# Designs tried in a protein design run: designed miniproteins, single chains, continued (2). Part 25

Each design is a single chain, and the fold is of that chain. pLDDT is the mean over its residues in the fold that is shown.

## One batch from the design tools (miniprotein)

Design m4893
Fold by ESMFold2-Fast:
Structure m4893 (fold): chain A 73 residues (1-73)
Amino acid sequence: SMEEKLKKYFGLVMSKAIDAAINKEKAKPVPKEVQEEAKKLSDEEIEKLKEEDPEMAYLAALEKAEELILEHL
């Protein structure tokens, strides 16, 4: 369901947000090209990226969560 997908994506986003808050890290600027690429990733590609590129998986999850929220407002 959409709710289950949102919970999965928010789980990734919250995990990263907590880690960043603990370390007081400021996110580096992400190029627009990378953000556009993240938007095109499928759910399966995001799952694979969780281990290979956690930062890209996080960015893709954030974009997917935002799109789902906007679609259902």
Scores: mean pLDDT 65

Design m4894
Fold by ESMFold2-Fast:
Structure m4894 (fold): chain A 65 residues (1-65)
Amino acid sequence: SEERARELAERAETLIRLALREPDKESAQALLDEAERIVDELSTLDPELAKELRRRLADARAAVE
């Protein structure tokens, strides 16, 4: 479903943004882990959008350190 893919992408983007604002490293990593699970589900609906979000996740993980 296109609507479901959009919903999942919006949730993953929100979690990535929250993780980047999170001052606690362990909490930030937990938010990124949740976003990764959502992106894995998204990959079954929209593999290209999931691939782009995985790149953003990798960048966010590097920023959180």
Scores: mean pLDDT 87

Design m4895
Fold by ESMFold2-Fast:
Structure m4895 (fold): chain A 77 residues (1-77)
Amino acid sequence: MEADALRQSAAEAAQTMADQYKDSDPELSKILNEAAKALENGDLDTAEKLLQEAQKKKPSPTIQAILQAVQKAKELS
């Protein structure tokens, strides 16, 4: 349950950030949207890689927090 809760929370955060950036940074928005979909499908490894790519494009405390949630979900699985 804890791993699923973290995964769902991370997916919601990634989707929210994707929606926020859809007009100002469509490329970042696309990567975050793909990460949210990976998290919804339980693909934590793909989500982690996509979030790392997003962090390289635009370093952000929000993206870092989402990455930490994904890493913790992997530890709890």
Scores: mean pLDDT 82

Design m4896
Fold by ESMFold2-Fast:
Structure m4896 (fold): chain A 80 residues (1-80)
Amino acid sequence: EVFEKIKEIVENSKSFRELAAGLKKLADEHPEYSVLVSELLRILSKYSGPDGPTPEQMEKAKEDILKKIEEFEKNPPKRV
């Protein structure tokens, strides 16, 4: 189950680099989820400051990613 693997990557990642690498590897293995992975990476980019992400920003990013996964699972993003 791909969503389970994404959640595992999010829970086990200790840095933005590790999380981003895990998500990119998932997209390489499951190209059909590349759109979702791109959206998750975009969420990470919002928390990247000039001094890099803090632990608090990392936890907030993980929370937003998990919410996005739940939304995508129930209602895939619509392209207009």
Scores: mean pLDDT 73

Design m4897
Fold by ESMFold2-Fast:
Order: sequence, then C-alpha cells, then structure tokens
Structure m4897 (fold): chain A 63 residues (1-63)
Amino acid sequence: SAVQQQFRDQLTATLSTLDPSDIDALRDAAAAVITAFQDQHPGAISSSTLTAIADAIIAALTA
C-alpha cells in the first residue's frame, strides 16, 4: 500500500544516516520512526507489521 511504502521510505531514509554497526542506535531510531508514524497515521498499519518492516530494514542494513 502507499501508506506502507511511505513508512518504508521514511524509515530507510532515517536509518541510512546512521552507522550500520551501531545496532542500538538503529533500533532506537526505528522505534522513534514507528511512534511518529503511528501518531501521524493512527491505525493505518498494525504495530506488529511496523515492527516486522523495521526488523527487515535493519537486517538488510546490517548484513
């Protein structure tokens, strides 16, 4: 969906500015982006789906 793509783009843009070796910083930033997205788009994407997308993007950046 467009909303899910918007979340992926925003999260990827934010995480790509960080050091991929700093896993804690990536997780903290991802949590902040999830919270901000839920505030901007309440109920648009489930919290479990947002977390799964974040985990996948972090895994890709740290591979």
Scores: mean pLDDT 83

Design m4898
Fold by ESMFold2-Fast:
Structure m4898 (fold): chain A 76 residues (1-76)
Amino acid sequence: SAEANEAVENLQHVLGKIEEGKPLTKEDIEKAKKFLELKPLVEEEAKELNPEGAEEILADIEKGVEEVKKAVEEVK
C-alpha cells in the first residue's frame, strides 16, 4: 500500500541520518514512530509482494527498528 511504502521510505530516511551521524529533528522522530506503528503492515506486504527477497528486506527492517528505537529514546 501507499502507507507501507511511505513507512519504508521514512525508515530509510531516518536510518540514513543515523548512519551518517546527523542529528534527528522532531519530524524525523515522528516519521520513525509512524514506521514503528506500521511495521507489521510493512512486513506482511513485503512477504506477499516479494517472498524470495523478503528475508533481506525483513533483516533491514529489524536492524532499522533497533536504530530507530535508540534514536527515539534520546529525543523523548
Scores: mean pLDDT 71

Design m4899
Fold by ESMFold2-Fast:
Structure m4899 (fold): chain A 60 residues (1-60)
Amino acid sequence: SERFEEVKKEVEEMLKRGVPPYIILLWVTGEIVEAELQGDLELAEELRKFLEELKKKLEE
């Protein structure tokens, strides 16, 4: 998904700039909600998996 690639790039840029982890996690959560509201269930599922991977990396 083009949108999923855009979200990943944005997260990488936020991490590079030192944005606090909790802000990044909140932003990705907002993207999941938006995908669900638009009926893009495939994107929502991809973003949920990505969020879980991010949590694991950022909590360590």
Scores: mean pLDDT 85

Design m4900
Fold by ESMFold2-Fast:
Structure m4900 (fold): chain A 68 residues (1-68)
Amino acid sequence: MEKEKELLEFYEQVRKEAEERIAAGEDPLTVLREARLDVIYYAQKLGLPELAEKLSAELDEEIRKVIA
C-alpha cells in the first residue's frame, strides 16, 4: 500500500511535468513517451508491475490522441 501511494504521487508529478513541457512548446509525442518510460521504470523498481500497466495505459491513450 505505501509503495502504491509513492508510485501514484510520482505519476501525478510526471503528468504535471509533461503538461508544463508541452505548454513550453516541446513535442507532445516525445514528452508523453518519455513520461510513460519514467513511470514504467519507477514502478519496476517498486515491484508494482500491475499498477505500472494501468498508469502507462492512461498515458498510451493520450499518445494515441496526439497521433490520431
Scores: mean pLDDT 81

Design m4901
Fold by ESMFold2-Fast:
Formats: sequence, structure tokens, C-alpha cells
Structure m4901 (fold): chain A 94 residues (1-94)
Amino acid sequence: DIEEVLEAGEMVEEGLRAYKEGRYEEAVRLFERLLEEHPDSPFRLTALALLGEALAALGRYEEALAVYRELAELAPDLSWAQAALAEAEALVAA
């Protein structure tokens, strides 16, 4: 359990670093890997949120919409997730 949490945490840190440095494609790969290898980690919602942001930054709005939809389904009371989903829907519709 703790080893899995530590590994997932390191992936979040690397993905965030990539995102902050404008390396959005690398951030997408890191967060996708986290979600595939550690689907039940405590960082799942954080990884989905950052994956959606990185995809949107790359103009991959349909993929960002799918990710934000999953985030909103997992966290329906999270106002940020609802706002992100609405924004992604507007970008895809444009």
C-alpha cells in the first residue's frame, strides 16, 4: 500500500513539474501512466484534473472533455470538476 502511494506521489510530482514547465505531452503521459498503474490511488482525482488541464493546454479538447466527465462522475460535489467539464464542453462545441 505505502509503496504504491509513494510511487503514485512521485508520478504526480513529475507530472506537475512537466506541466509547470510547459511540457504538456510529457505531463499527459505521466498522468495517464499513473491512472493505468495506480487506478485506486489517493491521487486519482488529482491525476484526472491535471490530465484534463494538460490535454486542454495541447488543444486536445475532446480528450480533455472525456477526462473531466470521468472526474465529475467520481466527484459530483467538487465544484471545480463541474466547472472544468462545462469549460471543456464549450471548447469542443466551438
Scores: mean pLDDT 81

Design m4902
Fold by ESMFold2-Fast:
Structure m4902 (fold): chain A 64 residues (1-64)
Amino acid sequence: SDTLKELLRLIGEILRLIGEIYDIDLQLKDPSLSDAQKAALQARKAALEAQRAALMERMRALPE
């Protein structure tokens, strides 16, 4: 099923984004980071969270 293939692809992309967000959260725990470095990591995290939300909405829109 093309729908099943698309669902599995979206799940894989969502899991990858979750992993990348987790890695950024670990980096943000570094007390040696400058304010500029923290802001850059927080901006990247926000972009990845927006991508994850968009993929989850696309997954919900798939036909049953």
Scores: mean pLDDT 88

Design m4903
Fold by ESMFold2-Fast:
Structure m4903 (fold): chain A 76 residues (1-76)
Amino acid sequence: AKLLSEAKEKAVKDALQKEFPQAVINKVYTDGSKGPLGVEATVPAGQLVNVSKRSKELIEAANKAKTVEELNAALK
């Protein structure tokens, strides 16, 4: 559980940071504790909608994974 949760957080954070290199991705929560987005980030003006949409998609994909192998496949 702990290792998978840490892997989900890292995978989503890394994917978002690669897709939005001008944003600063500080923290990702995959357990639903911080609401539907589960991301703490500083984003450039005009990118918030795209970061929010993509964050939700990546968190949902990560949460469907039951193993690290499935996580890596889901996030590509």
Scores: mean pLDDT 73

Design m4904
Fold by ESMFold2-Fast:
Structure m4904 (fold): chain A 59 residues (1-59)
Amino acid sequence: MKEEIEKLLEEARRLAQETRSPVVLAGLHDLEELYKQGKLTPESAERILAAMREALARE
């Protein structure tokens, strides 16, 4: 399960590096904070990543 969360975090970091979008950076911050607290689940990580991608598509 941790491996799945790590992959989603890596995807979010890659997206942030590629786009440099403030919305993507905010989503990455939320993911990292939840991960540090041990509260990040694969479901919540996927939801946040999807929201980051949707926000980016609106630009």
Scores: mean pLDDT 78

Design m4905
Fold by ESMFold2-Fast:
Structure m4905 (fold): chain A 89 residues (1-89)
Amino acid sequence: MEKEYLELARKYEEQGDETMAYYYLAKAYLYAGKYEEAVRYARKSAELAREQGDRFRLAQALAVLKEAYERMGKLEEARRAGEEARRAL
């Protein structure tokens, strides 16, 4: 799964779609167990989605952020990310 997400990240980077490139990088790191990196790239994806007004992409990025925080035991941060994702849709 990690390799597939890295390929998707590369594809979207080549297309100039930084929001989706960071999203798939975050997923790749999440499934590799690199939760701090997953948080960094999920946040970058979410910030770009907010700037673009893309609520669907924002919710996708925040879902990865929530899962990464849950895996790290940061339950309050995970809860806040999940609430924002739910409000985005």
Scores: mean pLDDT 86

Design m4906
Fold by ESMFold2-Fast:
Structure m4906 (fold): chain A 63 residues (1-63)
Amino acid sequence: GIEELHEKNRDKLLEYVRENESPEAVEKWEEALKMSPLERAAELAREAGLDPEVIEKALEEAK
């Protein structure tokens, strides 16, 4: 269902973030994804000062 698709996209995003960001950034991404859909989580990550290039590539991989 839609929930399974969101979980799959979340997993792909977190896998990419784990490879390219610090453990602290991964924790922020996990918290954002618990509260919001993928796109909103990306907005929160940008506001938190995470690398925009990593965010853009993670979203591309998650699509």
Scores: mean pLDDT 68

Design m4908
Fold by ESMFold2-Fast:
Structure m4908 (fold): chain A 81 residues (1-81)
Amino acid sequence: MKEETLKLLDEAIEKVERGEDASDILNKAAVLAQKYYQEQGDEEKAKEITKLLFEASIAVRNGDYEKAVEYLKKAKELLEE
């Protein structure tokens, strides 16, 4: 699940940087990331990654792709720990 979530985040970053619709991939990444941390028993990281992905989706919706990429990279860094 961790590797699968990281791949989805990489795909989301690539699509957002290209100005492509990443909504479906972002939703899948959020579900898998939350499930991963819940299975680890890490409620704080589950909340933080959900917050980062929510902020990324808001940034995409507002056309702020640079800010969206920043939030997605932070989510990826959290998962890589």
Scores: mean pLDDT 80

Design m4909
Fold by ESMFold2-Fast:
Structure m4909 (fold): chain A 56 residues (1-56)
Amino acid sequence: SPRELADLAERGARKALEAGNKEQAVIAYQTAADLYEKAGDEERAKRFRELAEKVR
């Protein structure tokens, strides 16, 4: 489901950030935001777009 894929993308973003891969973390946060938006979770979508901006 889009929600489950969003959760996986969020975990991927966190792993990339812990590894110091900022570019990959930004992409993964944006992917999670898009998937949360598709799942109807506008609050999480907004939060993850903000996280992508902060890491940039």
Scores: mean pLDDT 82

Design m4910
Fold by ESMFold2-Fast:
Structure m4910 (fold): chain A 78 residues (1-78)
Amino acid sequence: DEEERRQRALRLFEEGKKHYENGDYEKAVKAFEEALRLDPRHPRAAEAYRLLGTAYQKLGDVEKAREYFQRAAALEKA
């Protein structure tokens, strides 16, 4: 169901933000990546990509961080 997928994506986005705020970056990236997979056109997708970029920087994955910052910038210019 489309509505159930959207509601699950929203919950995952909010859980990802809580993990991010608590410094649980590994849990945060998993939640954000699943949320974006369920709803790639989410209204807050650019925000999610920025948070993914910063979280991957904290985890030491500089190439993943760069990729997600580029995706965020592309959405913000569109």
Scores: mean pLDDT 85

Design m4911
Fold by ESMFold2-Fast:
Structure m4911 (fold): chain A 100 residues (1-100)
Amino acid sequence: SPLDKALELFKEAEKVLEEALKSTNRDYIVQKLKEVKKRIEEALPELDSYLRDLALQVLNWLDMLIYAAENGSLEQVRITAELGLERVKEIIDELEKLKA
């Protein structure tokens, strides 16, 4: 289902955000973030308007973290990853409550 697809992709985003909190390898994290971003973007046409809006929110956090990892300090990466992770977890929890 579109819901199961969204949950799968958002859980992949959660995993990469958690890795960004623990890793000092910026190039590795940027690559993994871009890979998840591409998969979410490719799935957008398969999602309804509600799931698409949530996916765009996740994509925005991935873009902010990519920018921080490429241009910012490790502290900026950590702060962005923490805020993004909090929001992605909230989205996952909300969607899991809707799952049969």
Scores: mean pLDDT 87

Design m4912
Fold by ESMFold2-Fast:
Structure m4912 (fold): chain A 99 residues (1-99)
Amino acid sequence: PSEEQIEADVLLALAEIYITLARQALEKGDVDSAAEALSKAINLLEEAYKVATPDQKKDILRLAEEVRRIAEEAVALDPTNQKARDVLRKAQELVEKLK
């Protein structure tokens, strides 16, 4: 694999960790921590998109759709949380770009 493929795989693995942390935070009702973790996840997915192969872009789409779903739940729990709304917008934009 190329260095770019390795970079994309590392970014995807880190994004999955932050998605897991976001879910755990929401289970505890901690919208601020969830939004922070989701923000890190979506930024990692945006960076992965720049260097990803077509096959890796399928993984980015799957994870971006997951970030979108969790961000929708975060916004529903606290509609005033600007970071959660910003993450939802970025996730929707990335999903649209990958479809």
Scores: mean pLDDT 90

Design m4913
Fold by ESMFold2-Fast:
Structure m4913 (fold): chain A 88 residues (1-88)
Amino acid sequence: LKEAEELLEKGKEYLKQGKYEEALELFEKAEELARKSEAPEEERLKLLRRAVEGKAEVLRAQGKEEEARELLLEFEIEEALRRMEEAI
């Protein structure tokens, strides 16, 4: 998942520079790579969380607070469901 980590780092750099559209696209690519990865679930979940958090930060920087909150909530639900499936 080195490529996904590199995309997360670039996304954060672009976010700091105010390049919100480019930052969002990088975080979206990192999320996609994490979801498609054959890496262990725990490793994938960590990268997925960081990508979603990055996307939420971009949305907040653009004044889209509600969209950022919804995105984070959807991920929290997804994470909880995956953990419940593991426990059963």
Scores: mean pLDDT 79

Design m4914
Fold by ESMFold2-Fast:
Structure m4914 (fold): chain A 62 residues (1-62)
Amino acid sequence: GMEDRYIEKIAELLGITPEEARKLAEDLGLSPFAMLTALRILMEIKGLTPEEAVEELKKRFG
């Protein structure tokens, strides 16, 4: 479904596996769409690296 495509895009953005991306979304309590949207804002608008973007998500939702 659409959620699987969002997980694939998150995995590509972060350089991780789709399984790792799905677990990260679950651990943060975010839908795949919400996590992809937040990562795009952090990385594309705020200029954070993948590692910095994940750290920021953990601060807000972890």
Scores: mean pLDDT 85

Design m4915
Fold by ESMFold2-Fast:
Parts: structure tokens; C-alpha cells; sequence
Structure m4915 (fold): chain A 63 residues (1-63)
């Protein structure tokens, strides 16, 4: 489910010291709903400075 995917993503990001805002959660939920994996990676890289490797690891949790 989308909710389960978001939960896993939030747990992963928290492990990296990233605390998402409600606005970030809303944007990521929209991207997950669309299966926009490239959009999720770009969002995490540009907004939170994740590496390509870390962003890819986050997206793999959603498959």
C-alpha cells in the first residue's frame, strides 16, 4: 500500500537524520502514488542532499 511505502521511506530518512515536514510528506505521498521513482530520487537529492546511492536505496524500499 502507499501508506506502507511511505512508512518505510520515513523510517529510512529518519535513520539518516532527516526529519520531514508535513509538506514534504504530502509531496512524497503524491510521487509514491504515481510510482514516480525518478521524481522521488530528485526530490531527496535536491532538498536533503542525499547522494545518488542513498536516493536509490530509498527508492528500492518502495518496490
Amino acid sequence: SVAEKIRKLLEFLRSKGIKLTPEDIEELEALVQKDDFEGIKEYLKTKYGLSDEEANEAVELLK
Scores: mean pLDDT 83

Design m4916
Fold by ESMFold2-Fast:
Structure m4916 (fold): chain A 111 residues (1-111)
Amino acid sequence: MDLEELLRRARELAERDPELAEVIERLRGPDARALIEERDENGRSILHRAARAGDAERVYLLLHELARDPELLDLAMRLVDNDGLNAVEVALEAGKEEAVRVLTTFAYLSK
């Protein structure tokens, strides 16, 4: 996987998506943990939703910011939805190959 090309695409997405830019800024602030632990009606976190959508650039930006705090990265990767699936498993069930590669890359880098 070309992480430099993915980082370039992710930066361009953040510049064009003000909602994503706001989420990234919140992840740099004191509410980062609460944002990651926020769940929808299906028990899905923000990372689960990005993974299910197959938005590899959004997944990359979220994980890149979370990697600044290894405990938050570990928390985000271990959270399960109401079906007991983590973000990697949600992406796999949705057939989102690029998002799976991004997620598994960060899972290995967090060790």
Scores: mean pLDDT 79

Design m4918
Fold by ESMFold2-Fast:
Structure m4918 (fold): chain A 78 residues (1-78)
Amino acid sequence: VEEGEKLYKEGVEAFKKGDYERAAQLFTKAADVFEKAGNYELAAKFYRLAGQAYWKLGDLEAAVEFVQRAKEYEKKAK
């Protein structure tokens, strides 16, 4: 939990600095931590943030993939 929060904070800082590739990697790692913990709501949130970072990079294929992955975890969070 604390590890995932740290990764999220580092991802936000990278995103603010315009380092979208690093932000995408950090948000994906945070999502993986919360997914393994069974917190699908936070996993979905961080996969969406990773998709947003890929969209900023112009990687529309990766952006769509991560948004679809987030939707799958949103369904599991019910």
Scores: mean pLDDT 82

Design m4919
Fold by ESMFold2-Fast:
Structure m4919 (fold): chain A 85 residues (1-85)
Amino acid sequence: DKIEEIIESLDYLEKKILESLKNGPEEVKEQVESLIEKIKEALKKKDYESAIKSLDELIKLLKEAKVDEELIEQVERLKEYISTL
């Protein structure tokens, strides 16, 4: 299942992002978790438009929070893949 594989990739990225933000503001961590939950729910419903919108919001948040560029690029690649569905 392509959607299940995408969700597994999001779970992996969430763990890496939250670890990179470990000593950062709790508000940012909560926003990351909330956005990833919204993305997963949209993907489960096959609402790819909502998933992409939430991914754009996540990417913007990660850039503002100065998360590692490599992690941001992985999220952007996942968004590009979802946009082909």
Scores: mean pLDDT 86

Design m4920
Fold by ESMFold2-Fast:
Structure m4920 (fold): chain A 67 residues (1-67)
Amino acid sequence: SEKVVEALVKALQHVSPFVRQAAAEALGKIGGEAAQQAVEALVKASKDVDESVRKAAQAALIKIQND
C-alpha cells in the first residue's frame, strides 16, 4: 500500500542505521510500481554513511527499477 511506502521512505531518514537498513530492505521487497515513489529517497540512501544501508538501498533500487 502507498501508506506503507510513505512510512518506509520516512524511516530511510531515521537516526538509527538499523532502521534505515530495514526500511530499504522492506522497500525492495515491496518492489514494483508501489515502491516507485521511493526511488529518489533510495538513491540518497545509496550514499548513506553506513555501508549496510548503502547496500540495502542499492539492492532495493535494482529490484524496483526492473519492474
Scores: mean pLDDT 83

Design m4921
Fold by ESMFold2-Fast:
Structure m4921 (fold): chain A 56 residues (1-56)
Amino acid sequence: MLEELRKKVRENAETDPEKARELLKEGLLLKVKKEGVLDLEKVEEFIKKEEEKLKA
Protein backbone atom coordinates (compact mmCIF):
# COMPACT_ATOMS: atom_id res chain seq x y z
CA MET A 1 0.00 0.00 0.00
CA LEU A 2 2.55 2.64 1.06
CA GLU A 3 5.07 1.56 -1.62
CA GLU A 4 2.34 1.79 -4.26
CA LEU A 5 1.51 5.30 -3.05
CA ARG A 6 5.17 6.37 -3.23
CA LYS A 7 5.37 5.18 -6.82
CA LYS A 8 2.27 7.18 -7.77
CA VAL A 9 3.62 10.25 -5.98
CA ARG A 10 6.87 10.10 -7.96
CA GLU A 11 5.04 9.69 -11.27
CA ASN A 12 2.67 12.56 -10.49
CA ALA A 13 5.51 14.80 -9.28
CA GLU A 14 6.58 15.34 -12.90
CA THR A 15 3.03 16.10 -14.08
CA ASP A 16 1.59 17.96 -11.09
CA PRO A 17 3.96 18.45 -8.14
CA GLU A 18 1.31 19.99 -5.87
CA LYS A 19 -0.99 16.98 -6.23
CA ALA A 20 1.97 14.67 -5.67
CA ARG A 21 2.82 16.47 -2.42
CA GLU A 22 -0.79 16.25 -1.24
CA LEU A 23 -0.97 12.52 -1.98
CA LEU A 24 2.33 11.95 -0.16
CA LYS A 25 1.10 13.71 2.98
CA GLU A 26 -2.20 11.83 2.98
CA GLY A 27 -0.49 8.47 2.55
CA LEU A 28 2.03 9.15 5.30
CA LEU A 29 -0.73 10.22 7.70
CA LEU A 30 -2.62 7.00 6.96
CA LYS A 31 0.50 4.95 7.70
CA VAL A 32 1.10 6.79 10.98
CA LYS A 33 -2.51 6.20 12.02
CA LYS A 34 -2.30 2.49 11.17
CA GLU A 35 0.91 1.98 13.17
CA GLY A 36 -0.48 3.92 16.13
CA VAL A 37 2.11 6.69 16.05
CA LEU A 38 0.40 9.89 17.21
CA ASP A 39 3.45 12.14 17.54
CA LEU A 40 3.08 15.06 15.12
CA GLU A 41 6.82 15.84 15.21
CA LYS A 42 7.62 12.33 13.95
CA VAL A 43 4.94 12.66 11.27
CA GLU A 44 6.45 15.95 10.03
CA GLU A 45 9.96 14.45 9.98
CA PHE A 46 8.68 11.45 8.05
CA ILE A 47 6.95 13.67 5.48
CA LYS A 48 10.05 15.83 5.08
CA LYS A 49 12.26 12.77 4.63
CA GLU A 50 9.96 11.35 1.95
CA GLU A 51 9.79 14.70 0.16
CA GLU A 52 13.61 14.81 0.05
CA LYS A 53 13.66 11.34 -1.53
CA LEU A 54 11.15 12.55 -4.11
CA LYS A 55 13.28 15.60 -4.99
CA ALA A 56 16.64 13.83 -4.81
Scores: mean pLDDT 64

Design m4922
Fold by ESMFold2-Fast:
Structure m4922 (fold): chain A 64 residues (1-64)
Amino acid sequence: YTFEELAPTLHLPRDRMAASLEGLAKQSKNPKAAELLREAARLVRDGASREEVRKLLEEAAKAS
């Protein structure tokens, strides 16, 4: 995934953002990118800031 493909999730409500990131992780062919996307989904549920989530999405994009 590119960051541009992941960035739209940051505009979703928290519950939908987490579900979307989990779906993307399941579809990811890169294990490292999938792991980072699952971690981002977990942080979203735990109430983490959008800035922290954004950083994980940037790392997931680099891992792709």
Scores: mean pLDDT 80

Design m4923
Fold by ESMFold2-Fast:
Structure m4923 (fold): chain A 55 residues (1-55)
Amino acid sequence: SMEEIRERAEEVVRRLNEQGLGSEAFAFLVEFTEALKAGDLERAREIVERAERFL
């Protein structure tokens, strides 16, 4: 769901910032919000899953 994807994205941002990866957190947010603006929920989910694997 969109709510689950949003919550997972918030957790990704929090974890990246805690690791001192602020530039990565910013890049993630840009890509994620662009996918949401395009209505591409599948892409938004993929972006979150890739970031979770990176963490």
Scores: mean pLDDT 86

Design m4924
Fold by ESMFold2-Fast:
Structure m4924 (fold): chain A 56 residues (1-56)
Amino acid sequence: DLFKKYDKDGDGELNLEEIKKFLEEKGKLSVEVFKEIDEDKDARIDKEEFEKFLKK
């Protein structure tokens, strides 16, 4: 799936840099949307959070 493809470390979390690449590849989600899903502001996205914003 997409999460595993962008999860470079394979630790089950995505960094900001990996998220940005995903956004650019999609060309659909803007940086604004990414900021919204990262409500914790820890610059880290779990599989659940990633799947949630994929659904939207």
Scores: mean pLDDT 65

Design m4925
Fold by ESMFold2-Fast:
Structure m4925 (fold): chain A 81 residues (1-81)
Amino acid sequence: MEEARRRAEEYDRKAVEAGEKAVKAIEEGNAEEAIKYAEEMERYGRLAAEAARRAGLSEEEAEAAAERARALAEKLKELAK
């Protein structure tokens, strides 16, 4: 499970970075980039949740984490356009 934990941490970092880029794009008024980065954030958040589940998180905790990433991405897309 060590590799799954490492992958979950890497995907979490990428999701955070994508989210920060989405917020910056919104501030710049760049709707296209904001939507692109929001989608990348959701995708990495989902991958992190899947890796975390393989590393030992409960199914419920993994699903909740994936849903939070999806909800945040949807809000960022709404703020973008």
Scores: mean pLDDT 79

Design m4926
Fold by ESMFold2-Fast:
Structure m4926 (fold): chain A 75 residues (1-75)
Amino acid sequence: GVGQSSVFTGEALAAYLREQAAEIRERMAASDLSPEDRARLEAHIAELEALADRIATLSGEQAAELLREAVERAR
């Protein structure tokens, strides 16, 4: 990879989550989904964006802890 610098930051993690949300949107566009399935994925995208906003304001260690908790909650 190009543009690598130091340790991960909350901003870098937030950018990653936003990319994940964008990939979900592209998958939705590539597939004919029912309105119910589309609504469920839109809700998931909103959750990822909200998590990204929180992580962007945190230190790297706090961002990692919050991300870990969110992943475990989403089981």
Scores: mean pLDDT 74

Design m4927
Fold by ESMFold2-Fast:
Structure m4927 (fold): chain A 76 residues (1-76)
Amino acid sequence: SDVNLTSLDLSNGNLTEIKSGYFDDLVNLQELDLSNNKIKKIEPGAFSSLVQLKQFTWQNDMEKENWQLLAKQLSA
């Protein structure tokens, strides 16, 4: 079951958006790598379920508004 996942590597892919609910079942996720994708948009609350996250790797070109949204979601 994905609910037991503690590490997820989605790097070097073709992700363009992170939608709300995408990570909702990953409540035990501690490490997430989204680097080297084409992510331009993050929906509000997309990372809100990642309450155990300790290591986050992000290396994507983003608009300032989307970067601010990401920072708020991870700091809440």
Scores: mean pLDDT 72

Design m4928
Fold by ESMFold2-Fast:
Structure m4928 (fold): chain A 58 residues (1-58)
Amino acid sequence: PSKEEIEAEIHLSFGLIAKSLGMDELAREQVTKALELYKKLGNEKGVKEATEVLEEIE
């Protein structure tokens, strides 16, 4: 995988952990960074997953 793919996965993972801890602002920031990276990569699966997670965050 590319460095950018690894960065996207790390941001998505941190966002999910933050969400589970009720840290909604941090979760939104991290998942948004993952979404931007997946969009740059043309990774449709990653874009869909990150978007779905963002929809779950208040």
Scores: mean pLDDT 83

Design m4929
Fold by ESMFold2-Fast:
Structure m4929 (fold): chain A 48 residues (1-48)
Amino acid sequence: KIEEARKEIAEYFKKVHGLTEDEALAYARGDPTVIKKRIEETKKKLEE
């Protein structure tokens, strides 16, 4: 139920954005920090 939803979200982000399972699960639990961190890292790479 809740585990199935978390697994779907984790697999989606892992496949599309290359997130780790822990990062995708943190986002699925309602913590947007991992997404903001990924945006910050991508922005840094684009600036280099």
Scores: mean pLDDT 67

Design m4930
Fold by ESMFold2-Fast:
Structure m4930 (fold): chain A 60 residues (1-60)
Amino acid sequence: SLEELLEELRRLAEEGEGDTQTLARVGLHEVEKLVRDGASEEEATRAAENGLAAVRAAQA
């Protein structure tokens, strides 16, 4: 769910290090901006998934 994705992004933004923390913060900010601008839950969910994918790619 979007809430679970946002919880994981917040955890990584708070507890992560280096690129993981930076990418998690960027992803979280993008989702917050979309929600503020009235984007759909589907668009916000996609942005959260993309943020987590970027974090995972940087960790690999």
Scores: mean pLDDT 82

